Designed miniproteins, single chains. Designs and how they scored, part 38

Each design is a single chain, and the fold is of that chain. pLDDT is the mean over its residues in the fold that is shown.

## One batch from the design tools (miniprotein)

Design m1303
Fold by ESMFold2-Fast:
Structure m1303 (fold): chain A 64 residues (1-64)
Amino acid sequence: MEERRKEFEKAKELIEKGVPVDEIRKTLSPFERDVLDGIRDIARGIAHALGEEIPESLLENLEK
């Protein structure tokens, strides 16, 4: 139940540490990979709408 939140937080932490998205995906379940894809799409949408307020390094890591 709260497990989804823990797994999500773990994935977010790995992204912030600069671990490539491909490596993160290898450690995630199919459900968590869907969540990661959703986060990437949301991040791109926000960056587009707000004129790229998200740091380039973070955005690149999410897009790969």
Scores: mean pLDDT 60

Design m1304
Fold by ESMFold2-Fast:
Structure m1304 (fold): chain A 93 residues (1-93)
Amino acid sequence: SEEIIKKIERLAELAKGIVEGLAAMRRAVLRLTETEEEKEEVEEELKRIDEIEEKFLKKIEEAAEEAKKKLNPEELKKKLEEIIREFDKELVE
């Protein structure tokens, strides 16, 4: 139904917002605390964060598309929670 599809899209939007927010906060901290001597290292870490963010945004999109086929927002919610947990781990490691 349209209502279920809208729920799935809303859940995906919220999960993407969390991923983007966490990545933005990490980038901001790195830029704020960088020294001139660390500039090259920080630029490399910022690129790593960009790549991880893109990877996890794609995972969220794939999960949402699968959920739309199955019309199952509850399974999507659990999967998105796991994806966000995995993202947070990769972001700090």
Scores: mean pLDDT 88

Design m1305
Fold by ESMFold2-Fast:
Structure m1305 (fold): chain A 94 residues (1-94)
Amino acid sequence: SEEVKKAEELIKKGKEAFAKKDYETAFRHFAEAADIYARLMGEEEPTEELVKKLVEAGENAVEALKKLGKDELAEKLQKQVEAARKFGEELLAK
């Protein structure tokens, strides 16, 4: 879908920003990508691929927050990423 392509481009831009140590821009791109994948999971039947992409985007966003010294926000987001990961594990177990 157009939304999947946008999310993939955001992950690419986020990784480029992270490599350049622009952690604020990296976080914004990763967070926007995670939001797109989360919305798609709500609108479509959740798939292993969508869960994996959401978790990867979320983990990259957590790392950007840690680099920015925003440890409390990183911890809160990490808990959300962990919940998404557990949902994916339950989906695969069925």
Scores: mean pLDDT 85

Design m1306
Fold by ESMFold2-Fast:
Order: C-alpha cells, then structure tokens, then sequence
Structure m1306 (fold): chain A 75 residues (1-75)
C-alpha cells in the first residue's frame, strides 16, 4: 500500500541517519544507539503488522528526534 511504502521510506531514512551517527560515535554511544534503534525498529514493525501506518510514521518521527537527543547526551 502507499502508506506501507511511506513507512518503509521513512524507516530507510532513519537507518541512514543511524549509520551517520554510529560512524561518529564511540563504542559506548554505539551500544546505546544500537539498542535504541533495535527497539524502535521492532515497535515500527509491530505497528505495520497491525496496519497502524499513521502510528508507525509518528513513531519514526519521535524515534528520529530521540536518536538526535540520545547522541548529543551520550557524546
């Protein structure tokens, strides 16, 4: 569906940003970001399985903001 494609696109954008931050992070920060990313991706997958695409998109937006805050806090 169009909604599913939108979530998948935003998920790839999220993954790309994670890769950028990981490349700049120390080992401790990398571990924190990896754990957070795994949790966020699992929640988005569960929402997609339930057909809750709007919630998945909002979840990814929130995850992207939290990712930036987490990187700043741990760095």
Amino acid sequence: SMEEEEVLKKMEEFRERVRELMARADARTQSTLAAFTAHAEREVRELMEEGKYEQALKGLDNAAEMLEELFERES
Scores: mean pLDDT 86

Design m1307
Fold by ESMFold2-Fast:
Structure m1307 (fold): chain A 66 residues (1-66)
Amino acid sequence: GNKYRIEELEDNIKNLEDEIKKLQAKLQEAKKKGDTDEAAKIQKQIDRLQQQIKVLQEEIEKLRRS
């Protein structure tokens, strides 16, 4: 049912937020080292994961309205 799917999506969002947290720590280390290429790469990964979370949040809202 929709409730099971919502729980699955919420768990996926939590996992993505945990990944972003790890990437943010790596981003700070890259910035400290002056590694602009690595910092840019990590920032793009964070941006992608944030966009994915938004899509999943929209899906949850649609399921709650069903």
Scores: mean pLDDT 88

Design m1308
Fold by ESMFold2-Fast:
Structure m1308 (fold): chain A 56 residues (1-56)
Amino acid sequence: SEIFNKALEAGKRIKEATGVGVRVRVLSDTEVEFEFERPLSEEERKLAEEIIKEVL
């Protein structure tokens, strides 16, 4: 689905930017969940939020 592909792209970009692995789960046609392999630092969270905004 489109949302899943966008969420996968966001997860890959987050991994590239932060080094943190991301698992993506689609909950509905409009809702996705990102599961990080570890808790993010403040800087990593800011980067992840910006990437998610750009892609989703």
Scores: mean pLDDT 80

Design m1309
Fold by ESMFold2-Fast:
Structure m1309 (fold): chain A 72 residues (1-72)
Amino acid sequence: SLKERAEQLLKEARTLLKEARENKAPDSVIRLAEGAIKVAERILNGDFSEETQRRLLEAAEELIKKAKEKLK
């Protein structure tokens, strides 16, 4: 479900933010993780239509994946 995807995104984004801060990652990675957290929280708060939720989840999931690659 979209809710489960948003909850998973929130968990992964929070983990990425913690790891990025601990490893002194570039500001771009930190800002991306913070942005993904805000998007996930807003989706869970019911701020978006299902169509908007799907688009935002797909975009945020891809950005988190790319950010994880930058930490390697």
Scores: mean pLDDT 84

Design m1310
Fold by ESMFold2-Fast:
Structure m1310 (fold): chain A 58 residues (1-58)
Amino acid sequence: SMAAAEAEAARLEAELRAAQEAGVRASIDGDWDSVRRYAARAAELRRRLEELGRTPTV
């Protein structure tokens, strides 16, 4: 349903924002292993949003 697709997109956008914020914090801390993991997670979330026809704006 459209409502289910909208809910899924909102969830993915929230997870993307959290991954980006966590990546910034890890970068400030010099934790490059975490920076790499969060960057990979963000890339996966962006791909899933694109599959739903959504353009990631954040």
Scores: mean pLDDT 84

Design m1311
Fold by ESMFold2-Fast:
Structure m1311 (fold): chain A 64 residues (1-64)
Amino acid sequence: PSVSQLSPEELHRAIRQFDKDGNGTLSDAELDDLARALNQDPTPGSKGRHALLTKIGQNPSVLV
């Protein structure tokens, strides 16, 4: 599904699935994997990645 169609619960589940470090925040590599799974552009600064980071409450270029 597209990022705009995800419920908060579905998004949280997806984040936990791709958060391999278990720290509650996605690294760039984990965001790339999540973006690809949602058929979004994983590139930093892209609309798809920016929308995804906005939904999860992270800055588009910030790592934990």
Scores: mean pLDDT 64

Design m1312
Fold by ESMFold2-Fast:
Structure m1312 (fold): chain A 93 residues (1-93)
Amino acid sequence: SVMERLVAAYRRIREIARRTMEEHNIPEEVMESLVHLTMEALWDVASGRQSLEEARRRLLERVEEITKDLSEEKKKAVREAVEEMLRIAEEAL
């Protein structure tokens, strides 16, 4: 069902966030914001409020703003996590 796919996507996205935080010492606030924004983007695409391409663009712009004060190593880890989260979100659509 749609609900089962969305719940599964949320759990996978949360696990990516948890793993990234633990492995790269990313602030919890940053990862929580990314999970929220990714799920918001997924919901907006699923509900027809925006295209997948527009949602991806807006999410990546917000990621750059949220991570601007992080080290280059941490920025790279967050970018890789966001790409994995987006792949999961796209699979759930």
Scores: mean pLDDT 84

Design m1313
Fold by ESMFold2-Fast:
Structure m1313 (fold): chain A 73 residues (1-73)
Amino acid sequence: LPEELRRRIEERLSPLALAVRRLLEENAGNPPSQKEIAERLGVSQAAVSRAIREYDAVLDELAPEVIAAAQAA
């Protein structure tokens, strides 16, 4: 993901959604389950699910830019 696009996504995320994204990126080769993320961050599984939906909503909003970046990469 291009740095400028990553920055724009991060600017729109809550602190929890940012933390969830960072954990998933750090463990991309062996991604933790929502339960494991919840345990690591000290939050409920429902909070992790909401954070993931928040990230997906931001990606959908930026979809034209995400598609353009993927094609240019």
Scores: mean pLDDT 75

Design m1314
Fold by ESMFold2-Fast:
Structure m1314 (fold): chain A 75 residues (1-75)
Amino acid sequence: DMKKKAYEEAKKIIEKLLPTVPLEEAIKKAIDELVKKGVDKDIAKESAIEAGLELGPVPDQETADRLAEEERRRS
């Protein structure tokens, strides 16, 4: 699971950086670190963006509300 492994690593890097830097910067840093560790550039980019979107502050309550409603209906 190369993509899963890259996602977990990106998540760790972004979590560490988010208190200090904006989300976009944290994502870029995560991509660089993953590539340094030998992760494919495309996989690193995709995984870092996905992790960043999950960890980043979501300003819109509207999206959070819709996600909560969808989760309830999933079952």
Scores: mean pLDDT 70

Design m1315
Fold by ESMFold2-Fast:
Structure m1315 (fold): chain A 71 residues (1-71)
Amino acid sequence: SDFDRHLRLGREHIRRGEEAERQGDLRTAAEHYRRAAVHFGSAAQHSTDPEQRQRAIELGQEAARRASRLE
């Protein structure tokens, strides 16, 4: 589903952001966290389950906060 696809893409970008952050590439890490936030937002829009939607919203907000801390 589009929900599952966007959740996977969001999590992939979180992992890439964490790797970039470990390497000291804060600009690349922030870019990945922003992309993760967009994908989690899309997952929330495609969710028909309130609990899944809320989880996706929370993941997106956390990703956005992580990006903001590095910019």
Scores: mean pLDDT 89

Design m1316
Fold by ESMFold2-Fast:
Structure m1316 (fold): chain A 61 residues (1-61)
Amino acid sequence: SELEEVRRRIRELKAEIEALLDQYHAATPEQVPAVKAQIDAKLAELSRLLREEARLRGEPP
């Protein structure tokens, strides 16, 4: 179902964010801006997917 697909993507995205946070803590000063940009982009995607999950459950946005 669409809801199951969204929930699977949310789980995958949370795992990706965790990996990037580990990378961020180990990053050199030169790497930090690029890693932060990736984290910010994935957090924005997570927010979008959480709203979509709520919509599919019939909850207000």
Scores: mean pLDDT 86

Design m1317
Fold by ESMFold2-Fast:
Structure m1317 (fold): chain A 72 residues (1-72)
Amino acid sequence: SMQEKIEKIALEAAEIARELGFDRLAEEIEKSKSTMSKEDAIKLLEFLISVAEQLGREDAKERLEKLLKELK
């Protein structure tokens, strides 16, 4: 289902957020994954892509862009 896909993507995004140093954001994502809309997930991924780019974390950016493509 779309919701199962969103939850899986949200968990992977939370792991990347934690790797980027955003532990609190990762916890919030994990807590809200079951109620997260597709639009919320897209906005979250776009935000994290921007952060990864600003931090020079090309590896994290590429992983996040792949998740975004899977969701669209």
Scores: mean pLDDT 87

Design m1318
Fold by ESMFold2-Fast:
Structure m1318 (fold): chain A 75 residues (1-75)
Amino acid sequence: MKKIPPPEDAVEVFRPKSLEELVEAIAEASGISREQAREAAEYYIEKSGAKAEQLEVAVVEDEDGTRTATIGVLA
């Protein structure tokens, strides 16, 4: 699998141990509902072919102060 490093400007990096932790990390980082976060988590798992524990959630703060969650694969 491709190992994607977190962005240089990442203010927070979370490595989930399970699908539930991945969902919670995405919801907290993005400010979205747990249901929306679950859909996002399932989408990234299907696209990457990786397990939840092989994914990384990095939070990047935009120039306007907007926080964006980025999901990468650890390998």
Scores: mean pLDDT 71

Design m1319
Fold by ESMFold2-Fast:
Structure m1319 (fold): chain A 99 residues (1-99)
Amino acid sequence: RNTTEPLTDEDVEGALEAFRRAKANPDLSDEELAAVVAEHGWAGVAGLGLARAGLSEEEVRELLERAKKSIEDAQRLREAGLRALSENLGAEEVRRIFK
């Protein structure tokens, strides 16, 4: 789904909650992943994907804050999260999306 607006403060908190949940349990089931996406939407996808790629919470927070100020950065964040989950991207590959 296309992001046409920058992230809200609620989206940032949702993404960080999803990120922390994925860091606590990297072997989340498809049902658990679907539940996080249902609760937090695309912000949840971003948080899960960035955690899977191995990014730090500090780095993820910086990317989320950029996405609050820019639709383009919000779109990159969504792409990075989705691709990290679907293509099993590493941290360096995810960082290239934000260049």
Scores: mean pLDDT 77

Design m1320
Fold by ESMFold2-Fast:
Structure m1320 (fold): chain A 61 residues (1-61)
Amino acid sequence: MTEEQKVDAATLLALELARKEGIVADPAKLEEEARKIIEEKGIDLPPEEIAELALKKVKAK
């Protein structure tokens, strides 16, 4: 999986998690946070974990 594919997968998963929680999330913001997480924590994180972290960061803003 490329870095870009991982960002895309994490963004889609984060949107699905937001929908389940009843949160309206901006896909662009989720993508931005997913990219930052990959840069900070490294490429080896699974997309599911990146999605959870990205949603958490968006909720904190």
Scores: mean pLDDT 76

Design m1321
Fold by ESMFold2-Fast:
Structure m1321 (fold): chain A 77 residues (1-77)
Amino acid sequence: SMDEKLREEYQKRFEELSKLIKEKADTPEEANKLYQKFLEEMDKRYEEIKAKGLSYEQALEEMRNYFDELKKKLLEE
């Protein structure tokens, strides 16, 4: 189903972001704080994407764009 495909992609992206957070953070405590912050934002956005009733391709595009936004936030511009 679309939900299963989106969930798999979300988990894959989440794992990649988690690895990046761990590499970027100076301490385990800092990594955990960033992880908690982005986890809440990711969960909210995932639900918003599902709620829109988009095609699989459109939902993937929104998810990709969102994870790119999260990476930008990690750089703390």
Scores: mean pLDDT 74

Design m1322
Fold by ESMFold2-Fast:
Structure m1322 (fold): chain A 83 residues (1-83)
Amino acid sequence: SMEANNEAEMLYGAAFVATATNVVTSRRLSPQEQRELLREQIERLRRLAEEIARIQTDPALKARLLADIEEEIRRLEELLAEV
């Protein structure tokens, strides 16, 4: 439904705002602390993907949100490999 679509988009947006804030605050962390933070963010995104997959919503919107999350996980995994 339209309500479920709005809920899914709000959940996704809130999670990304939290992720961005944590990355900004990590600028002064050691390499080990940065790796731990990145691993935690990847796990949070994987949990968010599972939550979105369970929401009764538009399949096209769900596919788009899941694809966006998978791309962000890939980006964080690349950053993790460089730390």
Scores: mean pLDDT 70

Design m1323
Fold by ESMFold2-Fast:
Structure m1323 (fold): chain A 61 residues (1-61)
Amino acid sequence: VESLRRAAEVVRQRADELEKLADEFEKINPELGKQYRDQAERARAGAERIEKIYEELVKKN
């Protein structure tokens, strides 16, 4: 159960890194920049889902 909380932290950190890469690459390679931005959005959504699952598991466990 606690591994889910750690996973959410790692995923959020990854999302921040991907946003930085997106900003840098958008000016050099717009397609790659867009890919990183899309990945960052997915990572943030994933972290939110993991956090919600963790809360539900703790509450119902």
Scores: mean pLDDT 78

Design m1324
Fold by ESMFold2-Fast:
Structure m1324 (fold): chain A 81 residues (1-81)
Amino acid sequence: MLPSPQELSQALADALRNHSPAEQIALLEEWVATITAAFPDDAELHARLAALLARARADPSTVPGALIAVAMEAQHLLRQR
């Protein structure tokens, strides 16, 4: 199930404060998989999420930015229902 916009904001804040880079990547992978499964026909969304995840895996310094980007995308999609 997709978390609520509030749960996403809370999880993002917690991850950025308390989680290691490896734990942040694991959370990013979980969110990407969940959003991809929720929107199976949105090929451009899938491509964007896959690119963000690939970049985060290649360069851990981009992980916080990738988490913020994915959380914002998910929050936008959840508001549109």
Scores: mean pLDDT 79

Design m1325
Fold by ESMFold2-Fast:
Structure m1325 (fold): chain A 64 residues (1-64)
Amino acid sequence: MSKEEAEKALKDAENAVTMARLLGRPERAQKGEELLNIGKEKLSEGKYDEAARYFEEAMKAAGF
C-alpha cells in the first residue's frame, strides 16, 4: 500500500469519526478515535498497510 492510499484512508476515517460524533453516537466516535490514533502512529512509523487497516477499522467502529 502507498503512503497516499494510507493518507486517504486517514482522511476518510477522520470524517467518519466526526460524523459519528455529530450524529450523537459518542461511544462509536470514541472507539473510532482510539483506532484512528493507533493508525496515525503506524503511519508515522512508515507502516502504511497497518495504518490503512486501522483507519478502515476506525471507520467501521464509527458506523461507516
Scores: mean pLDDT 84

Design m1326
Fold by ESMFold2-Fast:
Formats: C-alpha cells, sequence, structure tokens
Structure m1326 (fold): chain A 69 residues (1-69)
C-alpha cells in the first residue's frame, strides 16, 4: 500500500540519519523505498553505513510493513 511504502521509506531515512548519513543520502534512500525499491534502498544503506545500521533498518522496515501493510 502507499501507506506501507511511505512508512518503510521514512523508517529507512530515519535509520540513515541516526547512523550519521547526510540528508542527501537519507532522501535518496527514502525515494528508492517510495518507488517500491525497498530492497535496493536497504542494501545501499547497509553498504554505506554498515551491518549494524542495516540490521536496524531491516527491523524497522518489517515493523512498518506489519503496521501499515
Amino acid sequence: SEAALEAMGEALREVALEAGASEEFAERIYKLAREGRTSLAGALLTIELGDEAGLRAGKRVREAMREHG
């Protein structure tokens, strides 16, 4: 759903910013997730910010999917 894509994108953006990413990078990740490319967004986040941030992102995405999907 649109709500699920929005929630997943926002969760990924929030994790990226919490992990010290730039606002430009976080916005890029958000846009990819909004386009339905959440797996690519998560992979890019993990590559840029490390496995710990990637694991947190995966958890928040699953929570968003359950809440809004």
Scores: mean pLDDT 85

Design m1327
Fold by ESMFold2-Fast:
Structure m1327 (fold): chain A 68 residues (1-68)
Amino acid sequence: MDAVKTLLSSILGVEPVDPEADLRALGLSDAQVRDIVRLATGEDVAPAVAARLRNARDIVAYVEERLA
């Protein structure tokens, strides 16, 4: 989970990343969200699923559920 936060901070150039902030408003694309999930879980995510991952909290929760 720290890996997700580190990747987000590195890509967005901000630390800490607000877990509730809209990542697309911060300049993150759906493709970059998919890359973050893939790097954290080892699995690619469908575009429709990636589109619902709007903030850091959603990405962390998804990754935690996939790794449990």
Scores: mean pLDDT 74

Design m1328
Fold by ESMFold2-Fast:
Structure m1328 (fold): chain A 66 residues (1-66)
Amino acid sequence: MEVEKYKAEIEKDPNNAVAWARLAVVLAKEGKFDEAGRYLAQALKIAPTDPEVWEAAREFAEIASK
């Protein structure tokens, strides 16, 4: 399961903002927008200027705008 994969990466390195952001995208694809939004907020808090985090934020927004 993709969620477990990214959660394991976060357990290894809680400052891995990209793992938080990708977990948010996976949850958004499953329709869990509330949880996905919290994980995306955590990614942006850790790395507010990371281009990979912002790319994940764009993907999240596109999924959530349905």
Scores: mean pLDDT 79

Design m1329
Fold by ESMFold2-Fast:
Structure m1329 (fold): chain A 98 residues (1-98)
Amino acid sequence: MELEEKIKKFEEEVEKLEKELKEAMKSGDVAKLEELFERIDKLIKEVEELRKNHPSPRILRLEMRLGVLHLATSVALVVQKKEAKRKEEEEKRRLEEL
């Protein structure tokens, strides 16, 4: 594949991930957020290798977008996992009071 086609494919995948993250955050879908986090982490590694071999401002911009997306997904996961744990602890406490 030509370098330009590969960069465009990565840009399209990032746009898709951004849309999926917004939907997962709205729904509170922890499983989907974990899937997105893994996909973003894998894509960061692929883009980093591409940058090492073919450094360009376009690839650097792509890495920056992925970094922001990775941070946003990480924060969303922490928030959703804390909420899930709180609900589990409340249910356990309720059972102990019966």
Scores: mean pLDDT 80

Design m1330
Fold by ESMFold2-Fast:
Structure m1330 (fold): chain A 73 residues (1-73)
Amino acid sequence: SLAELAERLEELLKEFIEIAKEKNADPSKVAGLAIETVGVLFDLEHQLLSDRELTERLEATIRRIEEEIEKLK
């Protein structure tokens, strides 16, 4: 569901921020993904996009955060 995707996205962003701090990663890159995440969550909360577009954006943002976490391992 969209709610489950949103919860997973929030948890992944929190994990990404924690790992990035530990690895002394570039704060600007972390900020960029955090801003994108907050934007998608606002679009979901206010139903500004179709369910299809929200699903695509949530899944795409989740994938990008997972890729960045993997690079920091």
Scores: mean pLDDT 83

Design m1331
Fold by ESMFold2-Fast:
Structure m1331 (fold): chain A 81 residues (1-81)
Amino acid sequence: GPYLLDLQKQRDEWKNELKAAAEKSPEIKKLVDEYNQKVDEARQKLLELPESERQKAVDEYNKELKPLIDKIDAEIAKLKA
């Protein structure tokens, strides 16, 4: 559905930056692996939900993923600083 395109775009946006950072930092590599697993699980669950519930589920997944995204961003910022 349309929400899968948003999740795919977020993954693709970070793909090159995360790959380069993960190659230079084992810490970032572990965080990226965890993020990819959680995104794949969220994507699978979204496919099973009726459209009326997908909007709320996307918001909830974004809230759940935010701390992990913040950790990844903080480590990348340290690497680039």
Scores: mean pLDDT 74

Design m1332
Fold by ESMFold2-Fast:
Structure m1332 (fold): chain A 63 residues (1-63)
Amino acid sequence: AEKFREALKQLEEKKADKLVLTDEEGVEITLEYNPETNAVVVKAPGLDTLSVEEINEKLEKKR
């Protein structure tokens, strides 16, 4: 979980365009920053529908 948040911060700060994380179960999570849309695309097995808008909505609910 913490590695995922750190990767997201690196993409938001434009320090990396694409990051691949490996979950504890060996599942690869791909994070890709699109500079044209200023959006981060998350791809993971079983979670391939998660968008930046959905991530932001969940974060706003914790405000």
Scores: mean pLDDT 58

Design m1333
Fold by ESMFold2-Fast:
Structure m1333 (fold): chain A 66 residues (1-66)
Amino acid sequence: ADAAAQARADAVGEAHLPLIKETNEALKKLDELGLDSLDNIARVSQLVAAGKSAEEAVEEVKKWKE
């Protein structure tokens, strides 16, 4: 058994679970707002990865329409 790989997978999974949830939430909000273009999806994913919440990421994307 690769115990080191399992430990890393567990640690990465725990660290990335909130990121995955925030990304999914942001994608749902973009769809509800009609802003679900590939560009906007990429931007919101990058903002969530940088530590923004789903709501904050969606608000930033809305600002970029200006």
Scores: mean pLDDT 69

Design m1334
Fold by ESMFold2-Fast:
Structure m1334 (fold): chain A 85 residues (1-85)
Amino acid sequence: DKAKELIEKGKEYLEKATKEKDPEKATEYVSLAGVYLKEAFLLSKDEKVKEEAIKVVEEQIKKAENEAAKKGLENLLKNLKELKE
């Protein structure tokens, strides 16, 4: 399942972002995760895949130790909620 693989990759980069102490690297990891999560939805065109991507981002916002990562994740969450097929 390609969409599931992309969500898992996105989640891995979000976990790296939440643990990263360098704000620039944290922001880069969030951006990369966003690419994978958006591709998962666009490839599948399944609203449940979009809901899963949103859930992953919401969970990572709660774990974020870096303010830059948290802000990047909040922006990614807004982008995912507005994403069209």
Scores: mean pLDDT 81

Design m1335
Fold by ESMFold2-Fast:
Structure m1335 (fold): chain A 100 residues (1-100)
Amino acid sequence: VEKFEKALEQLLEVIEETLEELKDDPQRALSEVRGLLDLLRREVELIAPKLSEEERKKLIEVIEKFEKRAIELAEKHNMPEIVELIRETTKEIIEIIEKA
């Protein structure tokens, strides 16, 4: 789980760089962030069934922290469609963890 927290911190950095690079192209920013979040979802699908119930609970807390910080980045760049994408994808990820 600790290695996953570090991976999420790196993902936040990539998201921030993507939003800054594509600040004048919100459709490309949306597409790129969608790809990054899809990779995160796939990784969670692979690891969640291998985790204990307590580790899954900790993973949910880590995903919730990621969501909050990712939303703050998207709001800072005035990209409401990316805010919605983050909310929808993190909700899906939490449901995957809960069903594992």
Scores: mean pLDDT 84

Design m1336
Fold by ESMFold2-Fast:
Structure m1336 (fold): chain A 116 residues (1-116)
Amino acid sequence: EKAIEYLKKAVEYLREAVEAARSGDLPRTAQALEKAAEYFKKAYEAGSPVAKQASDLLTEIAEAVRAGDYERAARIAEQLSDFLEHAASQFPEIAEVLKGMAEAARELARALRDLA
């Protein structure tokens, strides 16, 4: 239960990062990604095994955004989307949440590529 609540919060911050990236607000993009990573880490600690890799990838995206490396940030966001799509097939109980996250990560990748 708690893990799913943290995953839903992570999705909200990931969607905020998409909006910030589309508007060119890069500090807000990085902050939202850092918050999403924090909530994925909380979800992992609460029992969601998939959340650890998602948290690590989001941290790498935030670091790339802060460094101005939008090509790398977009590539890692695509990797995150692919990882979450695969995870959705393995964890049917949270598949809807994971697919929503994968869609948001793919939108983030497109927004970041437009900045590169």
Scores: mean pLDDT 87

Design m1337
Fold by ESMFold2-Fast:
Formats: structure tokens, sequence, C-alpha cells
Structure m1337 (fold): chain A 72 residues (1-72)
């Protein structure tokens, strides 16, 4: 299940780095089939499960960047 794989990938990064800050292209290099909708769904599920403090997306230099923060 791609959503579960994305969730595990994001949590692994957040565990190690304390935050997530990944471009769409970086995510799609590892998960070429991942859509923006699936990435957002994975992050929203982590928020709803209380596993992350915050999440969002921004446009930087014409590229979507997905971010999330760990609970303190």
Amino acid sequence: NLIEELKEYFLKIIEKEGKLNLSRSTIQKRFPEATDEQIVQALQTLLNEGKILSAGVRLEDGELVYYAEKWK
C-alpha cells in the first residue's frame, strides 16, 4: 500500500531529522508512482493519528515542497 509506505518513509525522516522538508521531485525519485494527492493523504493521516505536530506544502522556485514537524 503506497500510502503506508509514504507514511513510514516520512516518519523515518522525521524521527532522524526532527522535521520533513522534501520536494515533490525528491519524493518521486523514491516513489515514482506517488501523486500529490497520495502524498497529502499520507501527511494528513499522520496528523490525524497525532504522530506529527504540523504539515503543509509550499511552492518554492516553481516546485512543490512538502513539510512536517515533530512533536517536541
Scores: mean pLDDT 84

Design m1338
Fold by ESMFold2-Fast:
Structure m1338 (fold): chain A 74 residues (1-74)
Amino acid sequence: MTPKLSEEEAKEVREKVLATAEKKIKEALDNNDQEMLESVKIGLEAEKKLFEKIAPKEIYEEFKKDIDKLLSTI
């Protein structure tokens, strides 16, 4: 049985994942690093899928929106 995240845990994970992804995307774009961009894209899709299953719906919806926005920049 997969444990569900609390609202506090979900917010912490969301903030950390988004901050890390934004930093990596910026660095990859500045360096034309397509391999890094693909890695970030795969990671964000995996995190989005995980959050759909274990996070509170409201936190998941905001996280999905932020991830989709980041993915649109790749």
Scores: mean pLDDT 81

Design m1339
Fold by ESMFold2-Fast:
Structure m1339 (fold): chain A 106 residues (1-106)
Amino acid sequence: MSMSPQQRIQEAIRLVRRGAELARAAEAGIRSGTITDDQFRRLAAEVAALAAKAGALAKQVDETVATATYTGFTSAQLARDGGDRLTNVREALHNLETALRLLESL
């Protein structure tokens, strides 16, 4: 399907907003001790998938947004795979919030 640049921006915003929501939920779950390892892995995997999709859309409209979403993707993958979960989910959240701010300025 041929998307306009405006349609790509709106879809990237939707994906990044959802990714940030899930990353916040994952961070909160770790901090409160209420999240299981399996629940955390599922949230981190979904954040990574959303960041990757947003990055693919952003690559065709803005290189800085594409970089922020790809960094969010890699941090979410590291969180999923069990390395420094809190640090990596916070890094993913920070990069997705940065991408959202940049996308909303386009």
Scores: mean pLDDT 87

